# Designed miniproteins, single chains, continued (3), part 56

Each design is a single chain, and the fold is of that chain. pLDDT is the mean over its residues in the fold that is shown.

## One batch from the design tools (miniprotein)

Design m10055
Fold by ESMFold2-Fast:
Structure m10055 (fold): chain A 119 residues (1-119)
Amino acid sequence: MNQEEVALLEELRTLSEEERLEYVNKLLGTNLSLEELLELARDRESGRQLIAVQMLGLIGDERAVEPLRANLSDPDERVRLAAALALGAIGEPGRAALEAALSDPSPRVRAAAREALAL
């Protein structure tokens, strides 16, 4: 970390996490935790499923493996592709779930699975 980044982080650390959380909760009526992201990834009707799947891949938590595995069976190719990429980003814990994507009807989803599995 450079000295300017450390100074910025120290300044942000003086802000109350509780005040930030209360402000976000007041505006959105939500507090986006890992648990909430896992639930959104299971909610096919929310319109937020794709974003939740992508965010779970970036977080890399292995608790996302099972909900992402379920998303590999989604009727929307974009959701299945995002789930395959997210499982690949999680790495070893996602590997067995990702094998199902090798048989996906979409060549794009199959390609993502092959690359992630180093085939």
Scores: mean pLDDT 70

Design m10056
Fold by ESMFold2-Fast:
Structure m10056 (fold): chain A 87 residues (1-87)
Amino acid sequence: MKTIEKTVTLKEGQSAVIPVEGNATSVTATVESGGTVTVMIDTDKGMLSATVKGGESATIPVDGNVYSIRVVANSGDATVKVTVTLK
């Protein structure tokens, strides 16, 4: 099992793509500071998403292939830590 961790800082309305591919168990998004963020995961099972508020974390179970992860700052600027757990 391998863990990949990326931190991105976004202004309101901005998005970032995290270049990670592989067979994943889960993706965890932690909004370390700021506003509301949406995390979108493109997988072999379709698009998965979660909305996370500042100071909160969400874990999205994947159990499949991840093709890309996109993080969008919906409301306010945000710093987001994304952790991908690979099989």
Scores: mean pLDDT 83

Design m10057
Fold by ESMFold2-Fast:
Structure m10057 (fold): chain A 58 residues (1-58)
Amino acid sequence: VSESEAASSATAAGLVLISEGKPEKALKTVTEVDELMKQGKLDEAKELAQKAIDEAEA
């Protein structure tokens, strides 16, 4: 997974969570993904963002 892919997933997750009325969760998710990306854990960052999108849809 590339840094660009992780960043795009984080942005998508944040927007989805905000649209679902969960801005606090959006901020938390984006912050956690950013922290994982800074640590070089791009796969974990993308997985976290994807899980957040899935949770928003539920």
Scores: mean pLDDT 76

Design m10058
Fold by ESMFold2-Fast:
Structure m10058 (fold): chain A 72 residues (1-72)
Amino acid sequence: MEEEIERLVKEAKEALEAGDAEKAIEYLKKAAELAKEYIKSQKPVLGEEETEKIIKKLEELTKQLIEKIKKL
């Protein structure tokens, strides 16, 4: 899971460097979805409240990054 998230983030960065903001946003969205699934799988360790808090923060950060990329 983490390895796949890292791959998608790397692909997003490469797309940005190539000037393909649309493709970069697509990879970031996929990485965020996988990261949310990974965090949900850690619920037995983190607890329900902490898991939900981390997911919400991740969604907010992802939205902010996408908006910044669109403005570039």
Scores: mean pLDDT 78

Design m10059
Fold by ESMFold2-Fast:
Structure m10059 (fold): chain A 63 residues (1-63)
Amino acid sequence: SMEEALKKLEEAAKKGDVRALTMLAGYYILNGDEEKAKEYIEKLKALGHDVNAQALENFLKKR
């Protein structure tokens, strides 16, 4: 289910998985959850992935 997929992504994101963080940010942008999207974007910035974070921020603003 989508709930199980999200839980697995959240577990990977807690371990610092950049792909999981990026996918979760994108998912929440598409679903209109700006607060959760920003949380995952900030985690990407904290890990030094500023280019990915900026791309997601631009996507969020255009949305």
Scores: mean pLDDT 84

Design m10060
Fold by ESMFold2-Fast:
Structure m10060 (fold): chain A 79 residues (1-79)
Amino acid sequence: MVTAEDIREAGEELIELGRKTGDKELIELGEKLVELAEKDPEEAIRLALEYGARTVSGKSEEEIKKLLEELEKKKKELE
């Protein structure tokens, strides 16, 4: 089961990634994930995956999707 702490950490990693790449959208997404991790962790995951899926040409968006998929895989409860 994905915990609020796991999603919060993922959001913080996205903020750091956005700072390294200069991608403001990535930083904003990470900030929203940190906020939603406490209120609605399922919506946080859904939001990030939807964002990644919409921006096929953006490499930062693909990295967001991969990071969240790695988090889900690590929990091993999502079959």
Scores: mean pLDDT 64

Design m10061
Fold by ESMFold2-Fast:
Structure m10061 (fold): chain A 68 residues (1-68)
Amino acid sequence: SQAAALEARLAALEAEAAKITDPEVKAMVLDELAQARAALAAGDLVQAQFYIAAAEGLLEAERQRAAA
C-alpha cells in the first residue's frame, strides 16, 4: 500500500538523519520526519509525502554542502 511504502521511506530517512553531525540540520530533518509521521498516523498521505520530500531535500542539501 502507499501508506506502507511511506512508512518504510520514513524509517529509512530516520536512519539517515541519525548520521547527521550538524545539530541544527539534524533537528530540522527530524522535525520534518516527525510531521510526516503525524500526518501518516492521521491518514493524510498528501501531507506525509510533503514532509518526506522536505526531509529528503534537506538531506540532499547537506550532502551537497559536505561535497563543496
Scores: mean pLDDT 85

Design m10062
Fold by ESMFold2-Fast:
Structure m10062 (fold): chain A 53 residues (1-53)
Amino acid sequence: SIEKQITITQFRIVALQSELWLAEKLGDDQRARQIREEIARLKKELARLQQQA
């Protein structure tokens, strides 16, 4: 269902934000860039799903 997909997507964003914090703290700029791009992609998907709910 759309509601379950919204919840899962929100959880994935939160998990990636935690990974981003660690990557930035470790100075892993390449990994941090990849995580930021993935977060942006998921936030766009979340907005799409929320409009369909």
Scores: mean pLDDT 88

Design m10063
Fold by ESMFold2-Fast:
Structure m10063 (fold): chain A 87 residues (1-87)
Amino acid sequence: TPQEELERILEVLSLIGEAAIAKAQGRDEEAAAALAEFEKIAATLGKTLLRQVLTIVKNLRASTSLTPAARAAVDEAIAILEKQIAA
């Protein structure tokens, strides 16, 4: 359902947000753990949902509020999404 899709989108965006915040704060180990969990979940998602998440994440990456470290974490998430879509 649309409600279930929104809930799944919010779950994966939360992990990307955790990784970006942790990276911005110099908590590199926590950022890596959040990205690893995100990669596991992304591997279970259908391609339509992966494309929706990719669009949202790319729009967030355009934000000037992200530090270079936070942007790097977001770029890793984008690469994971693109790899899963291409699979």
Scores: mean pLDDT 84

Design m10064
Fold by ESMFold2-Fast:
Structure m10064 (fold): chain A 82 residues (1-82)
Amino acid sequence: MKEDIELFEKILENIIKAYKGHPFVKELAEKARKEFEEFLKKLEEEYPNTPEFKRKLAQRITALALRVIGDALDKELAERKA
């Protein structure tokens, strides 16, 4: 759990760094953090100390990271529209 939270934070920090600390990307990361915290609480209540916990946690981290990247790309493309 703690290691998974640290991994997720590193992923978000790397995304923010890739976009040079853009305010919009930082906002996306903050929203993803809040969703992750709420999901983690729910997951701990429903699947405590099970292999399913780790599997679902990994899936959520991946989904949130991909969503932040996708939303950041959409914003970049909109700003570059000729």
Scores: mean pLDDT 79

Design m10065
Fold by ESMFold2-Fast:
Structure m10065 (fold): chain A 68 residues (1-68)
Amino acid sequence: VSRLAATATRVRAFLSENPGRRFSARELAEALGVSQSTVSAALRRLAAGGLVERERVGRTTLYGEAAL
């Protein structure tokens, strides 16, 4: 199993457990116990597939579960 694919699955699960909330890559890395770089790579892949929403708030990019 690809480590990146496994991390993407865990990120999706965490966001689904927290509907309506937005998290930075750092916050997700801390919550999941994974490096920020790995989480950022997983988030880029999920965003490219339309599976997470991205929102830029000032200097920070926040991620949430994609709308239905």
Scores: mean pLDDT 79

Design m10066
Fold by ESMFold2-Fast:
Structure m10066 (fold): chain A 78 residues (1-78)
Amino acid sequence: ISKEEKEEARRIAESSGKAVERTALKFGVPEEEARKIGEEVKERIEKALLEAIEAGASDSEQNDLVSRIVREAVERVR
């Protein structure tokens, strides 16, 4: 995959991880735990996106993958 695709995947992963961290904080999760959850989501999304891009996944398929991982993480902090 290209350098640009790798940078985009990292950016999406970071943004998504921070969004989940903020959601965990709203649910009353302690700050340290919320940050760890956000970091786990970031790592999971980055890995999954890079694998999906290498497999030739469409933008729609990539978006669905990210949405699924975020949803699963949010459900775990409820």
Scores: mean pLDDT 84

Design m10067
Fold by ESMFold2-Fast:
Formats: C-alpha cells, structure tokens, sequence
Structure m10067 (fold): chain A 67 residues (1-67)
C-alpha cells in the first residue's frame, strides 16, 4: 500500500540521516526529520490525504513525546 511504501521510505531516510551524522543525532530527531521530508514529498506529489493524515498523526505523537 502507499502507506507501507511511505513507512519504508521514512525508515530509509532515518537510517541515512543517522549514518550521515555519525550517530550524533538521536533516533527521535532523525525520525522527526524523515517524517517531515516524506510528508513534504507526498504533498508535492499529490498523494492521498488519508496517507498524509496517518503520517501527521505519527509526527504529532513523536512531538508530544519530545515535549
């Protein structure tokens, strides 16, 4: 599904960010950036709002955990 494909891309972006930082960023910070990048790209591509909404829910939960 489009949502499963988005989750895979988010995981790949997160892992790439951690690798590029030599582990200097936290998993939460890398996930936050990966979610933001994927949401931006999906909006740009006109992806289904239902997929974007699920990712926004994950973003909100992550931000609440970091506060």
Amino acid sequence: SAFEEAEKRIEEIKEQLIKESNGKISDEMALLEALNREIFELRKQGAPQSVIDKLLEKLEELVKKMI
Scores: mean pLDDT 84

Design m10068
Fold by ESMFold2-Fast:
Structure m10068 (fold): chain A 74 residues (1-74)
Amino acid sequence: NKLKEEEEKKKKRFEAELYLSLARMSLWNKDKEMVERAIKLAEEAIKYAEEAGDKKLIEEGRKVLEEARKLLEA
C-alpha cells in the first residue's frame, strides 16, 4: 500500500532528524565518552535516513560521523 509506505518513510525521517540532533548536541562536549556517543547516534541517524530514502539526512549524518571520528582520533 503506497499510502502506508509514505507514512512509514515520514516516521523514519523524523527518527533520523531526532538522532542527528542528539548526535550534534553530543559533539558540544569534547569529552571522549560524549564523542563516542555522537558516533553511535550519527550511525542510527544514517540508518533511519537510508530507510526513509532521504539523501540529505544521510549526508548530514555522515558529516557528523566524520567530525566525531576526527575528534576521537585527535
Scores: mean pLDDT 82

Design m10069
Fold by ESMFold2-Fast:
Formats: structure tokens, sequence, C-alpha cells
Structure m10069 (fold): chain A 56 residues (1-56)
């Protein structure tokens, strides 16, 4: 399966959304893991980076 850079960015955004849901549930460890996964897919994802920094 071939993913364009745009599709990979969209997938990273989905992980950011899952991280936000984990934060709403009070699970910082799960949220951090999802933000790290999003950055692994798209290192330029500013929303994932900003949210990860807030957890430090």
Amino acid sequence: MELSEEEIKELAEEFVEKGKEALKAGDRDTAKNYYIAALALDPKNEEARENLLKLN
C-alpha cells in the first residue's frame, strides 16, 4: 500500500486526536505515546510537538 506524504500527515493527525482523547480521560502516558507516534510518522507535525511539550 502506497501512502503519499499528505496521507501520512493525515494519519499522524489521527494519532494526535487519539492523544487528545487520552488527555481528556486523564491518561497522560497514553497521550504522550500517541503524540510520539504522530511525530514518528510526521516529524514536522507542529500540533503533536506542541502537545508533547505541554506534557513535559
Scores: mean pLDDT 80

Design m10070
Fold by ESMFold2-Fast:
Structure m10070 (fold): chain A 68 residues (1-68)
Amino acid sequence: SAAEQAALEAQLAAMRASATAFLRANLPPDEADRLVAELDRIVAEARATGDLEGAARRMLELVVRAAS
């Protein structure tokens, strides 16, 4: 439904914004931009599949990797 799609988009946008803020606070700009491109791929996959749990897991893995 349109309401379900809107909820999915809102959750993906919120998760992406949080991950992007973390990356930009902790990494050089060029490295942050590359990882934000990976976030955008995760978001695109989640839109195609509706897999919010998988998206959250992949975004967390990306953030943890960036912190190492």
Scores: mean pLDDT 85

Design m10071
Fold by ESMFold2-Fast:
Structure m10071 (fold): chain A 58 residues (1-58)
Amino acid sequence: DAAAREAARAALAAQAEATGDRAAELHAASLASGGALDAELEAALAEFERLHAELAAL
């Protein structure tokens, strides 16, 4: 149980980190393109927040 919970936390943390990295890349690309990727950036940020909330609930 404890090991499974830690594994789930590690998996969610890795997913949150990957999503955060993607959001940072999208932010840089959005700035370079004058906002062409703003919708993708907003979606990635929302996903990042959702994953963080899920992590906090564990």
Scores: mean pLDDT 83

Design m10072
Fold by ESMFold2-Fast:
Structure m10072 (fold): chain A 99 residues (1-99)
Amino acid sequence: SMEELDREAGEGFLAAAEAALSRGDWVTAAIFARMAAGLLEGVGRARALLILGKAYLLGGEYEEAIEEYEEAIRAAREAGDEELAKEAEENLKEAKEKL
């Protein structure tokens, strides 16, 4: 199905975003995380938004990081993943302390 293809592509972009983030390439991480967030639903989308927030935080884009972490918290809670929501809340607090 198209949903299965979007999920496969989205998971691929999410993995690419995580890899880029791990090597400090926040610009590439942000691009792939945005692509993943557009293709994924539920927990997958929440994970992509969390990685997007982390990418912006690494890049010094603190207002953008805050917005993406707030979206990640909402998406994680809607998906029923309280652990992911808690991780996003901890990252949100850190980003707010950088303003």
Scores: mean pLDDT 91

Design m10073
Fold by ESMFold2-Fast:
Structure m10073 (fold): chain A 56 residues (1-56)
Amino acid sequence: GRRAKLEEATRKAKELLLQGRVPSPSELARITGVSQSTARRALAEAVNELAREGKL
């Protein structure tokens, strides 16, 4: 479903950010196969989660 795709994209965005890479929404969409809108949401979620965890 759409939620499962968002969760997958969020996990991938977190992995890239922890590696010191800052993916664009377009790059994340290409890597994960989600829409650019979903990739933007996933990236925002990943940043918020990492900030709450003190990893940014």
Scores: mean pLDDT 79

Design m10074
Fold by ESMFold2-Fast:
Structure m10074 (fold): chain A 61 residues (1-61)
Amino acid sequence: MEERKRLEELIGAEITDEQFEVSRYVADKLRDVAVDFAKELLKEKDNESAKKELANYEKEK
């Protein structure tokens, strides 16, 4: 309930239940990606193997 109200305030309009569920799903996925990215940044500072894995990812792209 509180999260839906905050989302409505951010977009400046009332949303349907379906729109709220879709927005929640997208927000959860973005949160997971942000957490994974933060973990990779932490590993880069502490572990040389993390640096190699990031470099390999960039090279394969």
Scores: mean pLDDT 64

Design m10075
Fold by ESMFold2-Fast:
Structure m10075 (fold): chain A 62 residues (1-62)
Amino acid sequence: ALTPACISSLSPQIKGLLESVTGEDYSSLSAQEIIDNAINVLSETLQVTSDDIKSGLVSSCS
């Protein structure tokens, strides 16, 4: 599971990735909203499950 600490540490990197993939500005979103948007965008773009993306994000915090 994604902890609040994990979400906070990953949100700047994931924000940059989202902005590069979508071309949109995510600066107004909270860390949680950035991660939630990333899971949706990446699962759709990569044709994988949201759980697969969540597992990858959790691994990035380890």
Scores: mean pLDDT 78

Design m10076
Fold by ESMFold2-Fast:
Structure m10076 (fold): chain A 111 residues (1-111)
Amino acid sequence: LPSPLGLPPVRLTDEQAAEIVKAARAYVDGNVDEALEIIKKLLESPDREAQLAGVATAYALGVLAVSDGNLEAARKIRELLKEMAEKSTDPVIQEALRRAAELVDAEIARA
């Protein structure tokens, strides 16, 4: 499927892939706040590829949360995306974060 965020395919390092898996496992285990902390660390990384992985992971977990009927988790993910968009100094990352927040908001409204 084409990326809804318009991001190019990201080639992840093994460390970045492990962090994404850890965030997903935390979410599935009901540890939403732990998943958000992992995503936040990726987004605060000086590595652009880690930031892109953070945006993609946050978006995917936001959509999954809506699908699961966990609107509280979806709203927390949306809040993080909006917060990080305001703090981002990279225009591409900032726009991707805003777009991800917008798409998660649309999914919440549709639920």
Scores: mean pLDDT 82

Design m10077
Fold by ESMFold2-Fast:
Structure m10077 (fold): chain A 82 residues (1-82)
Amino acid sequence: MSKEEKRKEALKLLIEAGALLSLARIRLLLGDVEGARRDLEEAEELLKKAKELKEYLTPEEQKELEVLERDLKALREELEKA
């Protein structure tokens, strides 16, 4: 794959992870703790894959990865308290 193709793959992983984190937040608001847990587990796997490709991301996109990693951690802490 070209560098641009690897960057697009990393961006796709970030978008998919962000969507799952948003869904997990909604599920927690609805009391669906088990659904939220599954969404967070999938988001974690996608973020791990994106992190392996982080060298192909711009500095701004790398910052977005860090934001999503922090959001994942915060939602996991909320899940453990639920």
Scores: mean pLDDT 86

Design m10078
Fold by ESMFold2-Fast:
Structure m10078 (fold): chain A 76 residues (1-76)
Amino acid sequence: SERERRLLEAIGEAVRRMHEKLKKYPPSEITPELLAEIVREVFGEEAAEAYRDYLEGKISLQEFDEVVRREAERRL
């Protein structure tokens, strides 16, 4: 569907932005805290909070993915 195509394009663009931010750091500096900060910059605070909750075992990977998709849809 057109909506699904735009969502996938938005997620792809966001993933590219995360990659551009991450490649500035050596692997030893890529911590869960840095990843959460990059998620915040790309997808916003709610997605960053969901990522931290996922890392702490409070939510599933599927629930985290649902938050990311919702935040990407808000930016379409």
Scores: mean pLDDT 78

Design m10079
Fold by ESMFold2-Fast:
Structure m10079 (fold): chain A 107 residues (1-107)
Amino acid sequence: AAEEARRELGDIVDKIVKELKEKGYSNEEIAEFYRDIARLLGLAGESREEADKVLDEIAKKYNLSPEEKERIRRLIDALTPVQLANLATAYAIRAAGYEFEAELEKK
């Protein structure tokens, strides 16, 4: 159950990133998306109220469908605080990778 929720969340995040890239989002903007996801997951382990506010901001900022937003919320609710913290760290590392690629594009 917990492994399925983790995998499904990863699949949704990967789908969103693919759609953002297809829309022409830069490596810097993709890094920001992964930082926003890391913040959401970190807060979800501490405060569901603050996590819901961040999810609303992410959905508006990246134009997520109501279905995608609700799916992410339900998957977050299915994860333990330890799993949320570990995923937050993993997405923060992905953000750093995209930020590095973005810096290589600067003068």
Scores: mean pLDDT 84

Design m10080
Fold by ESMFold2-Fast:
Structure m10080 (fold): chain A 71 residues (1-71)
Amino acid sequence: SLEEALEYLKKGGEALLQGDREKALEYLRKAAELSGNPDAEKAAEAVEAGDSATALGYAGRAIEKLKEQLK
């Protein structure tokens, strides 16, 4: 669900801030699968590329989009 995807995006962002790239990738991939959101997908790709700053940016955009979609 989109609510679960939002939870995983937040967990992925927290994992990135804590330097846990394996957990961040796991959570961001799950968020992308649950939401189909392209920014969530790009966040996971950025983690795989080793670019945590870009990953945080995409995760933030995905969070805002999902919050807008959830009424």
Scores: mean pLDDT 84

Design m10081
Fold by ESMFold2-Fast:
Structure m10081 (fold): chain A 69 residues (1-69)
Amino acid sequence: MSDEEKESAAKVVANTVKDRLLQQGVPEEQAQQIGEQVLQKSLEAARQSKDHLDLGKRLGQIMTETLSQ
């Protein structure tokens, strides 16, 4: 798995979280801030991931924890 694939996956998760928060009526400013936090956490998790399955599990946990608030 390449660093580009890891970065792409992290960005997809961050954008998905931001879009869902916006759909829930969270202000754009707050949704953007939370999305940026998710991006940073996702990039760190992706860096530590060994394969696509591990990456998916780690990113899924971050998304679930953020959206289940």
Scores: mean pLDDT 80

Design m10082
Fold by ESMFold2-Fast:
Structure m10082 (fold): chain A 59 residues (1-59)
Amino acid sequence: LLEEARRAFEEGRYEEAVRLLEEMRRRGVTLSPAELLLMAKALNALGRHDEAAALWAEA
């Protein structure tokens, strides 16, 4: 999941990257600060700024 999320982000597939990182969280995986920042960057790219701001607070 994490490797696929990073690949999706690098390829500009921000929605897929967010989906994969959210799937990891739903499965009980604790995201590192770096992974939370990756998700926040993808959310910002999608215009989901409020959700991105919440993740910055977690990182």
Scores: mean pLDDT 78

Design m10083
Fold by ESMFold2-Fast:
Structure m10083 (fold): chain A 80 residues (1-80)
Amino acid sequence: MEELIKKLKEATIAGDEETAKKLAEELAKLISQLPEEEQKKALELVAEASIEAGKELAEKLTGEEKKEVLEDIKKFEEKL
């Protein structure tokens, strides 16, 4: 699980959309097969990794796109 989340984060940061999509689909299937308690923990780990990947991606962006990504991350963190 954690290794798959790490690979998804790395692919997202690298802009490898095809690999990120495949990893996300595989991760979603794996999470849906877990017991309810483990699903919650896995979703929290995915959320944390997504925030980190979003911040790394934002560092590569400029102008309004960077602003929008950072604002979305902040709104997501506030809901946690």
Scores: mean pLDDT 73

Design m10084
Fold by ESMFold2-Fast:
Structure m10084 (fold): chain A 63 residues (1-63)
Amino acid sequence: SMEKISDKEVARAITLMIGALKKRSLGEENPEAIAKIDELVDRALEGSVEEQKEITKEILNLE
């Protein structure tokens, strides 16, 4: 239920989804990018909402 979902949980869900989509987009040609995305996602899951926001930007900017 939406009323039970915190901003941190929403941010984590977004980070996980963006990470998965970016890996799918880059993964076949860029195995190093997959490893970096996994590291960034793990860091986000341990961080604050602001940390997760910055990490999501880093993931989106990976080539």
Scores: mean pLDDT 76

Design m10085
Fold by ESMFold2-Fast:
Structure m10085 (fold): chain A 66 residues (1-66)
Amino acid sequence: MELVEQARRAVDDLRYGVEFSGLDPDQVKFAADRLVEAMARVGPEAGRVAREEMDRLVAEVEAKAA
């Protein structure tokens, strides 16, 4: 479960950054891509769910940064 654990850490880091303010949209996108990629390696459904969650987070970050 190393890929899932890595994905969970990436999600936790992203959420912490989003809530703490001063998040960088580029960094959030980079971390989101990593999470989606890691989850996709675990399984196609896991990758789809991760993409949905991260896409929403990235959209919120972009909206606040713009």
Scores: mean pLDDT 68

Design m10086
Fold by ESMFold2-Fast:
Structure m10086 (fold): chain A 60 residues (1-60)
Amino acid sequence: NKIIEEITKEAEKIAKEEKDREKINEILYEKYGEKLQKLSLDEADEASAKVINILNENIK
């Protein structure tokens, strides 16, 4: 899924440079909130889970 891949890649990129989880989530919602609305429920859940895992791996 192109949208999930894009969001996941952006989250990983931001999380490597910015360690503030709140700020990262704010950036992601600003950029991808509209795109998340276009995903199916299952796809949105998958994207959310992947972002959470990336933040947990990179931020602690």
Scores: mean pLDDT 77

Design m10087
Fold by ESMFold2-Fast:
Structure m10087 (fold): chain A 60 residues (1-60)
Amino acid sequence: HMPEFESEADRLAYEAMRAYLNGDYEKAIELFEKILKEYPDHPYREIVEKMLEDAKKRLE
């Protein structure tokens, strides 16, 4: 199910989470880093940072 997105940041977060859940950690890392760089004040920043660290651990 594709949710309705209020912003590009929300869309990127959704795409990053889907990549992460599908085991595409390399793509997830790219998208999470883009969110942190372009949207540093994002309300889910802490979650994004934790997911980025976990994805990096999967790739070492």
Scores: mean pLDDT 76

Design m10088
Fold by ESMFold2-Fast:
Structure m10088 (fold): chain A 120 residues (1-120)
Amino acid sequence: SANEERALELFIRVLEEQHRLLGSSSKPSREVERKILERAKERYGLGDDASAADLFTATVVYSLEVMVDSGLTERLETYVRAAYRVAKREGLEDVVVPRIVEFLREKGLEDLAEALEGLA
């Protein structure tokens, strides 16, 4: 759908921004990132009527969940910063930031949650 395509574009921009912050030249795979979006949609019970903002937010939070559960915690801060920068540029910070903060607090990552709230 148009909403899913828009959400995928925003999600790819988060990965590009994260790679920029890490000094990496790696490019996201649109096919791989689409599968992550589809898993996030299923995980959070989003229907075909879901907004691009809701789909994007769900995909970001799902990616954070996967990073935490896989022990990739060294990537977490740069990913959160990348997600914040993209959300702010697109005028989505009021939707995205509260859900990331909630997730981080649920995982006991209070310092990162407070740092993100201080930016918003």
Scores: mean pLDDT 86

Design m10089
Fold by ESMFold2-Fast:
Structure m10089 (fold): chain A 74 residues (1-74)
Amino acid sequence: LIEEAREALKKGDYEKAAELAREAIEKDPGDEEAVRLYREAAEKLVAQGKVVENPAMLSFEEAERLRDLLTDVR
């Protein structure tokens, strides 16, 4: 799952990367690597104009930062 999420992220398939990272978090909630991959994929999805609303899976600080960034980027 983590390895597949990394591969998807590298290919630019951010939706798949986020899905795989989410599954990895469900399997092991303490997996820091899975949380990082999900956060990165979510950031890319948000930059593409797709909203990811899951504070439990994405750190609150990071989600808030992404929201502010999107508002100011133009």
Scores: mean pLDDT 66

Design m10090
Fold by ESMFold2-Fast:
Structure m10090 (fold): chain A 64 residues (1-64)
Amino acid sequence: SMETLEKAKQAEKKGDEAFKQGKYKEAAEYYKQALVLYKQAGAPDSVIGEVASKYSEAKELAEK
């Protein structure tokens, strides 16, 4: 739904903000939320792939 897609975009933005602040664990949690919501909204594979990449990077940095 359009509402689910909007929530996905909001979660991704919060992830981006946390990532810029070096809050990688928080960023990963937001990116994971965005990824789930984008999948529920039927977003294109390209969008899902980009968010999945951001999620993986944030997770890796959180464990350093």
Scores: mean pLDDT 88

Design m10091
Fold by ESMFold2-Fast:
Structure m10091 (fold): chain A 56 residues (1-56)
Amino acid sequence: SEELRAFLDELAAKYGLTPEEVAELREILDQAEKLNVPEETGRRVLEAFAARAAAR
């Protein structure tokens, strides 16, 4: 969704993600959209991934 894509961009800026990490988030978002995952669940999954990636 457009809302989840905007949220992904916010997470990339907030956590200082690399282009590779952003590409991984986009793949996760694409899979979540294909599986018709609720927005709230999608947001939690993306946030958890971004936080984990930034903790390197």
Scores: mean pLDDT 80

